# Designs tried in a protein design run: designed miniproteins, single chains. Part 75

Each design is a single chain, and the fold is of that chain. pLDDT is the mean over its residues in the fold that is shown.

## One batch from the design tools (miniprotein)

Design m2604
Fold by ESMFold2-Fast:
Structure m2604 (fold): chain A 85 residues (1-85)
Amino acid sequence: DDARLQQILDGARRGATKAIQNALDAFSSSPTLDLGLQNSLNTAQDDVGDMRSSTRQRSRDLSPEQQQRVMDFTDRQGDLALSVS
């Protein structure tokens, strides 16, 4: 179902966007630059990890080809979130 596939991809994109936002909030709320960078990275890594895990779980009902497409997309979204955080 294309609608199901799209919902899962949209979920991964929202997860990546949330990771970026939370990382920026952690950075901005930190009292020093080094703490801000550490907190930003830790927050982004945790959120991206959660996004990958939840997306993998939601994709288990898809075909193997669709699961691969979802994970490739999710990995790219996570890498982009980590690169801008």
Scores: mean pLDDT 84

Design m2605
Fold by ESMFold2-Fast:
Structure m2605 (fold): chain A 90 residues (1-90)
Amino acid sequence: SHMSYQEELDKALKLAFDSNRALIGLVLTEQEVVDIVKELLKEKVPVEEIPKLVTYIAEKRGDTLVKLPEEEKEKLEEKYGELIDKLLSK
């Protein structure tokens, strides 16, 4: 809970890349993942929730196979729906 911005960013990027490795180079570039993670941290999204949001944003951008359970997607829409819509409009 006492992480600096740089420490949170490094942890969030590692978790996002590890969780979304199969999507990177197919539906997401590494730079797109970095940009999404930075925007989520700016909006104060907890580091532990960032990997699932990256996966879900990839799904919403088109034709990717998302491996999130339906209940997890519903929880993300309830908590972060407006932020997800903002990121998809870019």
Scores: mean pLDDT 76

Design m2606
Fold by ESMFold2-Fast:
Parts: C-alpha cells; structure tokens; sequence
Structure m2606 (fold): chain A 58 residues (1-58)
C-alpha cells in the first residue's frame, strides 16, 4: 500500500513510537515492506494496519 507523505505523518502522530520506530514505520508505509516492522510488537503492527485502513476509507 502506497500512502502520501501527509497520510504517513497522520499515522505516525497517532502512535507513541521511538524515533527509530517512526523511521521504520514511515519506510514501511512508503514501500509496503513488512520486514521493516520486525522490531515492533504485534499490537503496534496491528494498530498501524488499523490506522492505514481508516485513512484509506476516507
């Protein structure tokens, strides 16, 4: 899934992440590469997917 930079920043604003995790999530949202989420918990990864679905449904 490819998101705009504005949509990516909206997702990141909803998450309490470290700077390193924010960069990994930003790259994941641009490229769709799930390996970038390996350092995240299942709960954090699920929250990201949910937020992406919310943005795409608007």
Amino acid sequence: VVLSDEEIEKVLAELDLTPEQKEAVREFLRTGDPSLLQSLTVEQAEKIVELVKEILSK
Scores: mean pLDDT 73

Design m2607
Fold by ESMFold2-Fast:
Structure m2607 (fold): chain A 94 residues (1-94)
Amino acid sequence: LSPSSQSALAFLDELLAEARANLDNLEALRRVALTTFSFIIHWLEEHGDEEAAAEMRRRQEEILAETDPERILALTEEVVARAKELIRQYDAEQ
């Protein structure tokens, strides 16, 4: 992996760990989830994947509407897994 892709993957792992640590604090969990989406959307737009960025924006609306901490975490985990796949695919195509 490129240093840029490695840094992005490491940061996503850090964000996911922070989300899991805040399962008992809805406000903190929601903030971490939204930060995660913002990072992923920015990374995808910077790397020219406007379609994937639009997909992530739609998923972000689900987080904004969700009030169950376990569901917010599950959605965040799904989005992180998807973002990691896209980052690895991007790196492999360079």
Scores: mean pLDDT 84

Design m2608
Fold by ESMFold2-Fast:
Structure m2608 (fold): chain A 112 residues (1-112)
Amino acid sequence: SPLLEKFKALVDEAFDRAKQATEDEIVRLFEQLSKELLEIVKKMTVEEAKQAILRFLGFVSELLARLTDPEAQRRILDIAIETLKKFKEIHPELKDFLDRVIASLEARKAEL
């Protein structure tokens, strides 16, 4: 899928940029990326969107493992949760999957 490859390329580019970024720069990068990814997901089939969301979640996990500031971690979790809620509105067939993921991220945020 050209859309799925574009989505993956944007995530991979953001991951590479994050390696040299400050934690505040990582949060800004992730916010901008999430907005761009949302526009791609709107054009995807449900199956493409599911694969894209799994890649997005992998990136969220890697960022949270890298960040040391609890405030930066909280900001990443807030952006991720909001983005996943928007993905759920676009692809309601993924509701049960996304509700479980959102609940997991909200629980992680509550521990910060």
Scores: mean pLDDT 89

Design m2609
Fold by ESMFold2-Fast:
Structure m2609 (fold): chain A 60 residues (1-60)
Amino acid sequence: AQVTVTGGNGKVHTFDGAAVRNAVTFGADGRPLAVLRNVTAAEAVAAARANGGAGVAIEP
């Protein structure tokens, strides 16, 4: 399964849902909240939403 994520820069990225990678979550002020390592794109998106949901940047 593929996961599509919209980045804070407005770019849309598509990821393999089984692949793990690094990600950074952002708060509503655009500041980094957390660095996630070896997470799926779905896990990174879920973490961003749990932390107030302003955005996430995921490694390609």
Scores: mean pLDDT 67

Design m2610
Fold by ESMFold2-Fast:
Structure m2610 (fold): chain A 97 residues (1-97)
Amino acid sequence: MIEYEYKVEIKVLGSFILDGKEYNTILIEADTYEVMKELAEKINKENPNNIVIGVDKEGNTYITEGLTAVYRIHEVETKQGAPINFDFSLLRELTLE
């Protein structure tokens, strides 16, 4: 786990298998988009099938770019592990570099 000077929360919400590939759904709660992007890039670099779902302090919600369709197929499973106020219908894509 990466050490941070600012408050962030990282939670594993669940894992699933689609077409022989294992996907992990990981929640990041962070104050800013920039912090969330940095964390998502590191998590995605460890495994490209790590689906990062992010929430900023304003309540904006994000998902790893290119994985929205995969996530939607298994939304029921991942949604049950998510915080009560997380709105999956308003997901924005998080661009990774």
Scores: mean pLDDT 65

Design m2611
Fold by ESMFold2-Fast:
Structure m2611 (fold): chain A 57 residues (1-57)
Amino acid sequence: MEAAEEAMRRLAAVDPDQASFMAFSVEQMKREGVSEEEALRAAEAATAYADRRQALK
């Protein structure tokens, strides 16, 4: 399986809210001309940062 797709499925199983946020961020970055793969990597990093910063469960 492709790493990005696998990561999204695993995240959705554990944290559906984070998976939705990551998908939204990827879509937004793609609108700005970033490749889907690069956008997904950036979204993953941003999601982890936001989760720690907000500490909302």
Scores: mean pLDDT 64

Design m2612
Fold by ESMFold2-Fast:
Structure m2612 (fold): chain A 94 residues (1-94)
Amino acid sequence: PVKPKYKKITYPEETRLEQLRLDMETIERVFKAFGYPKGLFVKLVEEFLKIYGKDLTPEEKALVRELVAEFAKKYNLTDDEIKRLEDILEKYLD
């Protein structure tokens, strides 16, 4: 399916990066709301990237990688979950 992209003129890069940070914060809030169940954060990141990953700019892709790594560290994710996140990031961002 073809999805319309934002025009750079309408959404300047700084505003797009701020929106992406808010979207990732929303994923974190959902994860917290369900009591941090094992595997949920990985699933939420995968579903987000299935919908939006192909529309991300290189700078937005770099920010997603940074925020995912930060959250993995913050919540002490297992090695299995970290590896699954790396595989998902490679699949949807590369």
Scores: mean pLDDT 75

Design m2613
Fold by ESMFold2-Fast:
Structure m2613 (fold): chain A 115 residues (1-115)
Amino acid sequence: APSARTQELQALIRQLSEEGLIKFAETLASQARVGASVSKDPKVKEQLLQLAARADQLVADAKAGKISKEELQEGLIELVTEFEKIVEESNDIEMELRLELLYSVARELLAQERA
């Protein structure tokens, strides 16, 4: 079952506009690349780079109008769930901090949309 943190992030993602979802996806890709750059585990590095590439593709498809807002939301929920699994399996505090930053960004984006 998803963790309470994953459930909170999923709920935040579902409340974002399409513009907010695109910004979140761009941040997810960026943070996955940062995580890959600081990881000492080659497997974690490869998994994070693959996740970043998938997030980049979601951004490209959304900007091109190839996917719906709902498809973008579901894709992002899948990617953040995968990111959490990578973090849990890595047992690396640096990866944990990258995940916590994604929660902060999601909350900030939603707050900006409500302002």
Scores: mean pLDDT 85

Design m2614
Fold by ESMFold2-Fast:
Structure m2614 (fold): chain A 65 residues (1-65)
Amino acid sequence: SKVRELAAKTFEELGEDELAKKVRKMSDEEAIKLVEEKADEKSKTAPPRAAILYKTIEKMKELLK
C-alpha cells in the first residue's frame, strides 16, 4: 500500500533497512503504530529524527482519508 511504502522509505532514509523490510509485510495499522512508537522513543534522544517521523505519520493519515 502507499502507506507502507511511505513508512519504508522513511526508515531507509534513517538507515533502518530491517524495519523497512518488516513494514512491507505489516498491515497499514501496524505500520502506523510502529512509526508512532519509534517517533516517541526518538523524541527523548533525537528530536530532529522524531520530527521526520511525525511528518511521515501526518502524510500516512492523509493517505487514509
Scores: mean pLDDT 81

Design m2615
Fold by ESMFold2-Fast:
Structure m2615 (fold): chain A 82 residues (1-82)
Amino acid sequence: SAARKQLLERLGELNVLVANLKRYAFSDKAKAEGLAKQLERLTGSKALTDRIVAAIKDNDSFALLEALLEARELLKKKVAEG
């Protein structure tokens, strides 16, 4: 279906955003915060975006990776449901 195709395309966009967030999180915090806001548009979760931004500011690599794994699971669930 068209809806399933759109959800798969959004999952692809998430994978690119997650890779870039990991790349820039602790080298370019302003860029990483912008990427986190793009991720919010895909996940629909402000709480998850706030956790990512906090992890970037605190230089907490574990908290960042945990939040990014949750973002992937949210979108995988949306793909499976559509």
Scores: mean pLDDT 80

Design m2616
Fold by ESMFold2-Fast:
Structure m2616 (fold): chain A 77 residues (1-77)
Amino acid sequence: MKELGEKAVEEVRRRAREAGLSEEEIERAVRATEKALPKVAEIKDPLKQRQVALETAFEEGVSAEGAGIVVDVLLET
């Protein structure tokens, strides 16, 4: 779980920077990823995983673009 969390965070940082997001936006996306990962890991239904990841991203104040990156990385990991 911890090692998977580190890889997910690094991938979110990489994709967010490639997308041209600000450092503040990247930090929000990283926080959302860290909070969503343990919740998503307990869910086997991909639709519920996507919903939880998206809700967590918006709770952290992530933009729609940043939230999409968080969801994609968490569902691919």
Scores: mean pLDDT 80

Design m2617
Fold by ESMFold2-Fast:
Structure m2617 (fold): chain A 68 residues (1-68)
Amino acid sequence: SMEEEKKKVEEEVKELLRRWLSGELSDEQFLAELDKLIEKIKDEELKKGVEEFKRVAAAMLAEYRARR
């Protein structure tokens, strides 16, 4: 169901965030793992939500890097 897929995707995003915050994943690896997750999403609205999250995350990372 959409609810089960949403919960699974939310858990996977939280796991990727934890691994990124702990230094397990680089910025590039984190964004690549989000791309892999997006490719697996079947629900259109959920897919758009994760794509939007990735876009915001990528923009924030690029902005912080540019300020160096």
Scores: mean pLDDT 82

Design m2618
Fold by ESMFold2-Fast:
Structure m2618 (fold): chain A 86 residues (1-86)
Amino acid sequence: MEELLKEIVEELKKLGLENVAYDGRSIVASGEIPEDKLDEFIELLKKYADDPAKREEVIRQIRETGEVHATLTVAGIPLHLSARVV
């Protein structure tokens, strides 16, 4: 469990998100995603997001608006996500 959460945190950091932290209960991820990494971000959500309906809503939001502000569940814990594409 903890190893998977560390993997998710590192993958989010690799996307260019400046503020990624695990506090023992949730992951917070915020910042800017380069446009050329948007597909990698979407694949990360497909790989780790537990709820397919919430995952599709988040993917739709970022594809249609260039921004996402949402909470989804990854590995049984909340991921608080606030990001924009640049």
Scores: mean pLDDT 82

Design m2619
Fold by ESMFold2-Fast:
Structure m2619 (fold): chain A 61 residues (1-61)
Amino acid sequence: GLKEVTVDLSDYEPRLLAGLIAKEGGFILDENGNPITDVEDITAYLTKEKRKTVKVYFPEP
């Protein structure tokens, strides 16, 4: 399975959050269900979508 974490976007600078997600091997799913794993693409997703929260997925240990 995957570990799902809900993150409040008001608490984080988007590029720093994207870097943390990528460092931990996590990813975000776009609107088509495709995984976004790259820091630049995650940053763009977080800044463009105008949302308050995001769901981040991590592989279970």
Scores: mean pLDDT 78

Design m2620
Fold by ESMFold2-Fast:
Structure m2620 (fold): chain A 67 residues (1-67)
Amino acid sequence: SPELEQALKYLEEEAKKIVEYLKSKGIEASAEVKQLSEEEFELTVKAGDRVLVRRYTLEQILEKIRS
């Protein structure tokens, strides 16, 4: 699905921006994007000693792209 590929690309770009932002503040950071299903995605961000996990639906990601 073109929408699925667009959503994955969007999350990967957001993950990169988050990591770059945190590193600019001197925080050691990494991020991973995982597709859980055709309708659900997971973004994991590791920032120093903290791990943050957020889940998104395909609809939520497409709404962000349209905004």
Scores: mean pLDDT 85

Design m2621
Fold by ESMFold2-Fast:
Structure m2621 (fold): chain A 98 residues (1-98)
Amino acid sequence: SEIEKLIEEAIKLAEEALKITKDPVAKKAAELVIEAAELLRKALEGDESAILEAEIQLGIARIGIGLLKMLKLDEEALELIERAIELLEEAIRMLKES
């Protein structure tokens, strides 16, 4: 499934960000992305309520990385987290079109 590939790639990017970042806000954002990805896996198994929870977690992650961008901190980890968020937002769009 294309959706499953997007979820798996997003998890890999967030895990890579966790390996390279020392910033607690970036770590929390990456953790929220991984949690959102796991929620979207539940949505694929038929739990449609998990989609809203995933959207909320991705929104919180975006706020965190936005703060770090303003401070010009941890640019490499933020780039990975942003790309992971974009992949999961695409997965959500595809799930809603089904």
Scores: mean pLDDT 87

Design m2622
Fold by ESMFold2-Fast:
Structure m2622 (fold): chain A 64 residues (1-64)
Amino acid sequence: ASPETVGNGIKTLIDSGLSPETAGAIAALASGGDQAAGAKAGRNLAEGKLTPKEAGEMIVSAAK
């Protein structure tokens, strides 16, 4: 998946009531990436430290 799609997926999961860490971890696992990197990306996205695209890029980069 594209980084933007992954980041928007995390945002949608957070908006549905999942914790940011759980949302990021799910997105990372779905992308074949590292769960810990996903949880960190989700948390940083929720705290405004990353944009959705940047959070998705972190997950996609960890999957390579």
Scores: mean pLDDT 78

Design m2623
Fold by ESMFold2-Fast:
Structure m2623 (fold): chain A 97 residues (1-97)
Amino acid sequence: SLDELIEKAIKMSLEELKSLYSEEEIEELKKLFESFDVDGDGTLDEVEFLRLIKYLEYKYNIEISEEQKKKLLDELSVNGKIDFEGFLKAVEPFIKL
């Protein structure tokens, strides 16, 4: 259930999220994040985030609804930007499927 995985991931702390991954896996996820952070400001804007979601849908052969995309964007954005913590919360549901 993707909806349950999304809900769970949104509620996780950064410490809990990092505990799911090795230091090497965190480094790889940081590199993935930086590849979508086109302006290099350490955050993803809405357009960059939607490109990430499209990449994850393609990579994991999953489609998420427009409602699920909106929920992720609304719950993870701070001042219209998604930081690395929000990125980890977005990626986690796809990795668990």
Scores: mean pLDDT 83

Design m2624
Fold by ESMFold2-Fast:
Structure m2624 (fold): chain A 79 residues (1-79)
Amino acid sequence: SIEEEVRLEIEAALAALQGDREKAIELLLQLPGIDREEAEEAVAILQDPANQPLILERVVAAAERLGDEELAAQARALQ
């Protein structure tokens, strides 16, 4: 479902922001149509310090829209 795909993207972003590159890649590979090269490129973008403030803001907003308070709290802790 779209909700499960959004949850995987949030979890992958949180793993990447926490420095767990391999977990972020593993989560992204569960998304339909994403290969390892695309997952590695996405993780590189997520781990770029210049992108982190905007990514964190978006991850918090997305987790709140899903009603997932645990994911929202994890994202806020990284701000």
Scores: mean pLDDT 84

Design m2625
Fold by ESMFold2-Fast:
Structure m2625 (fold): chain A 89 residues (1-89)
Amino acid sequence: SSKIEEELRRFYDVASMVYDTMTTVQRLIDQGDIDGARQTFERGTRRVFEYARRLGSEAVYSAARRLIEIGRRSLDKLKATLDHIKAQL
């Protein structure tokens, strides 16, 4: 179904954006740049929610919130989620 494929692509885009943000945040923390990590997290999460709002999809917005929570707790779990979504495309 093209509708299911479109929604999966949107979920993949959001998951990818969150993963890129969280990976950059982790690198900055590892480098001791705590201020850069905070600014990157704030900008990245804002960008993700703005993307979801532009789509007008409550499902994508809810997915964005969930993926950010996953990423905050475990980058490995976020990557596993991203890989799982990609496998369904």
Scores: mean pLDDT 84

Design m2626
Fold by ESMFold2-Fast:
Structure m2626 (fold): chain A 68 residues (1-68)
Amino acid sequence: SMEKDIALLAAAVQVGRLDELGPEGQEKVRELSGIYSGGELNRIALDYGKKNGKSLQELADEALKKYG
């Protein structure tokens, strides 16, 4: 889902692993950063993680698996 993909990429940014994403992932983060503030991205990742029983680190790991 779009909500999941935003949360995964936001989590990768929040845990400082943006540079480990491939070009598609980095481009999507750049696009999201034009729409959302860093605080909003952090909130999206945390809220999604809480709803789905996942830490920011687990969401970031999923982002790297999909977009690394």
Scores: mean pLDDT 87

Design m2627
Fold by ESMFold2-Fast:
Structure m2627 (fold): chain A 68 residues (1-68)
Amino acid sequence: MKSLEEIIDEFIEFAKSRGDEKLVKAAEQLKKLTEEEIDERVQRWAKEHGVKPPESLEERVLALLAEA
């Protein structure tokens, strides 16, 4: 199973392959956060949208990238 950092790195590489500089910057900002800080932001996002926090790390990263 991939670590949070590996998942974020894969999103950065995907964004670079697409020339999506905004997505690269958003993913790089997430990579600077600790797992605890990412969990806190995901919990806030889920509360604001009235949904349960995503269970997979990939879905958590996608939720935060969608808000950026």
Scores: mean pLDDT 76

Design m2628
Fold by ESMFold2-Fast:
Structure m2628 (fold): chain A 65 residues (1-65)
Amino acid sequence: SKKERAAESVRANAEALAEFLGVSPEAVLKYADALLEADNDEEIRELLLARGVSEETAERLLGLG
């Protein structure tokens, strides 16, 4: 499903997302698990944009574009 693809993308890019978000890779993996249960992709996307990550890069890392 679209959510499963997004969660897999977040797990695959956990180190890069952790670096951009200023958190541990383990925290990103916990967020990926939450993504499967709710529409939390928007929240992570907004956090990436707030930290200066481009919209295009954020969408790729989250499997949204």
Scores: mean pLDDT 71

Design m2629
Fold by ESMFold2-Fast:
Structure m2629 (fold): chain A 69 residues (1-69)
Amino acid sequence: MDQSRQQLVDLMQQAQKAIDQGDLDKAQQYVDQVFQLGRQLQGTDPELSQLAFSGGQDLQKKLEEAKKK
């Protein structure tokens, strides 16, 4: 079972929920954790690493849009 995949999905869902709730500081923490996990996975699971960076970038863009309010 791929524990890293589950962790990534959970972190991305938590980040999205935090953005939706307006908890921008919490959302930033989850986005940072997504990018950190992506960096850790680069040597062992490049597909999950790519998913983490792609998903993290999308979440970061949503977070920056929310900050403009």
Scores: mean pLDDT 82

Design m2630
Fold by ESMFold2-Fast:
Structure m2630 (fold): chain A 77 residues (1-77)
Amino acid sequence: MLNATSSQREEIKKQIEKVEEEIEKLKEEGADPREILEQLQQGLGLLGLLYSEGDDSVVPKMRKLQKEIQELHESLR
């Protein structure tokens, strides 16, 4: 049995999509790396919720976001 309903998983996926769109927008606008970092952290948290529900397909996306977070952290030094 899934801990989240199908509608809850769909909502989380929509929120992830929104965050991914916001990240791309911020990158295109040359926004403050701190704002991009905050959106990446949000996306990682949402992916973590899906992973907790047994969606292993999010693991590559989580790894990608973790790498981008590390790279932005390095650029902020």
Scores: mean pLDDT 78

Design m2631
Fold by ESMFold2-Fast:
Structure m2631 (fold): chain A 76 residues (1-76)
Amino acid sequence: SPYPSQEERRAALREELARLKDAEPEDRVAAEAVRAAYENDEEALARYLAELRARHSAEEVALLERQLAMVREIVA
């Protein structure tokens, strides 16, 4: 079973992304990146991440990349 600390971090990241989803147009690209990670579509994921890096701060992209790394670890 996943550790509570991992579930807490996932919940916090999901809450952050849900908050952003209604605020910014770039939310749609972030949502597409998460979807691509779940679908194991590396080409689409790389394309969406490049778009996000062009429009967001390095810190914001790093938070999303951490969640994407967690998704990839779970799917692998």
Scores: mean pLDDT 66

Design m2632
Fold by ESMFold2-Fast:
Structure m2632 (fold): chain A 90 residues (1-90)
Amino acid sequence: MISDDVPEEAKEDVKLIMELIKESKAKTIKELKDYLKKNADKIKNEVLKIHIENIEEMSDKEFVAFLRSLAELANDKEALEKIDKIVANE
């Protein structure tokens, strides 16, 4: 896995992922994983798409850390609050 700076194209995909999180009716981490995976076809950046398609391979801790890092990159506090609320339901 290459952990270099997020590609410019991926910044728009990060915003899309944040919108998907906010639009999702997921109440659990499992429901959120399923919802994001179903929408992976909307992701244009190949690295982010692979991560979202293989989201089931992530532990809940790794998944939450991944989404929080994306929300911080997008500066999307509403998405962060929704992620934290879903985590609190587990």
Scores: mean pLDDT 77

Design m2633
Fold by ESMFold2-Fast:
Structure m2633 (fold): chain A 65 residues (1-65)
Amino acid sequence: VKEELAKVLEEAIEAGLTEAVRKASDVYASTGSVIEAVDVLLEAAKAAGDEELAKKAEEIKEKAE
């Protein structure tokens, strides 16, 4: 789960969502919650129209539950 979050963060950087990656990392550092961190990436991916990244974020969220 944590390793999967790291991979999605890398993919989000490659997609140009660096601001969302920074915010997600900050959320994870402060809360320890993979779900809360991944929600930041999911919202950013949906706003950018990156359906593949959004699906990956949703998969991580399901595994973290």
Scores: mean pLDDT 79

Design m2634
Fold by ESMFold2-Fast:
Structure m2634 (fold): chain A 61 residues (1-61)
Amino acid sequence: TDEEVARSAVTHLRRMAEERGPELARQALPGVVESLKQVGLSDETVARLEAEARAEIDRLA
């Protein structure tokens, strides 16, 4: 589902922040957001994912 795809993307960005640092994950976030829009996720789901990913990355900073 779209929610499963969104959750997977948040998990990926959180792992990136843990392994390579939060700054690299922040730099990757816009590209992930754009990719998800291109594969057909709703703007609402993408916005929610972006907020969740930012919160996870910021917690690791």
Scores: mean pLDDT 80

Design m2635
Fold by ESMFold2-Fast:
Structure m2635 (fold): chain A 100 residues (1-100)
Amino acid sequence: SALEEKIKEHVEKLKEIVKKLEEGKISADEAAEEMIELERELLSFLEKNEPGRKDLIQLIREIIESLEYHKKHLSDEELKKAIKQIVEYYESYTNDYLAQ
C-alpha cells in the first residue's frame, strides 16, 4: 500500500541519519533535528492522507516530543543512544506491521 511504502521510505531515511551520526558526519544535535523534521513530514502526510490512523498519528507526535525533550536535556552521548533506540523501535514496529 502507499502507506506501507511511505513508512518503509521513512525508516530508510532514519537509518541514513544514524549512519551519518555513527560516521561522525553530523552531531547528535543535528541528527535529532533531522529526525524531528522527518517525523513532522510523516505526521503531515498522515493527517492529510490517513487521518483515521489515530494510533500512528499519536505515536509520531509522542516521538517528536520525546526527541525535542532529549535534545534539550541529554548529553551528546546519551542523545546518540536515545536516537539509536528510537530507530530500533521503528524497525521492530515496521517488521511486525509488514509481517501481518
Scores: mean pLDDT 83

Design m2636
Fold by ESMFold2-Fast:
Structure m2636 (fold): chain A 107 residues (1-107)
Amino acid sequence: SALEKELIKLLDKVIKTLKQAIELVRQGKVVEAQMLVGAAALSLAATILVYKKEKAPEKIIEVLERAFNIVSDALGAVSKSTDPEEQIAILEEAIKEIEKLKEEVEK
């Protein structure tokens, strides 16, 4: 469906943002990395509010809420770590979880 295609595009944008955050961590720019991850979480939260108002299918909203939780949890975990290797591993795991959500949309 058109909504499933837009959802996949949004999840792809989240993955790109998390990959950019990893590169910022590698550069020692942890604050900028946290700002990017936070912006991605905020964008997902805003999309959830719009889709609920427009009565989008529950399956689409559930995927967005799961994506928001993955990104929000990753932001929290990165903020509690002082080890760049651990921060990168947290963001890489979040990317894998979002990629798994993309696979579920095509079912």
Scores: mean pLDDT 90

Design m2637
Fold by ESMFold2-Fast:
Structure m2637 (fold): chain A 80 residues (1-80)
Amino acid sequence: SLEEVKAELDRLIAEAEEYRKTASPEDQKILDKSIATARELKAQADAETDPQKQRFLLEEAIGVLALTLAVLRVFDEKEK
């Protein structure tokens, strides 16, 4: 449902903000940009009147955050 997609986005934003607390300064900059992009897409979705386009924007925001977190976690794991 659209509400489940919104809840997933909010969860990922919170996860990214939490990960940021222990990230390197370089990774913090990447996370800040990704979080800002996700929040901008969420704002666009909130202004959208077409439910399908609203869902697409929310899923794009989820994709941006999920990919950023996945990439940073892979690099962190390899550098341990």
Scores: mean pLDDT 84

Design m2638
Fold by ESMFold2-Fast:
Structure m2638 (fold): chain A 103 residues (1-103)
Amino acid sequence: EFTLSIKPKKKELTVRAGEKVTIEFEVTASQDGTVTLELWRLNEDGSVEKVATKEVDLKAGTQTVSLEFTAPPEPGTYQYFVTATVGKNSVVSEPLTLHVVPP
């Protein structure tokens, strides 16, 4: 059975509004395979927005994967999480807090 786990390497990041951001995740896979990573932003109203998608070839074991996106234009505190999917199996990371400061 193909098993996955994913966690952000940092729980909090501080960036400038509109800045290009790279976030790193530690991913553990039970076997080699192609995994789809989707980055989601959790809005204040409880809705979620997909902000990035990336396919990654993983090897069995633990490795670091990165996702790039553009920080929101409005300063504030934002919550993000990643889903990792292989076949019918999907896992959700713990949330990452993004502190967006004025440019």
Scores: mean pLDDT 84

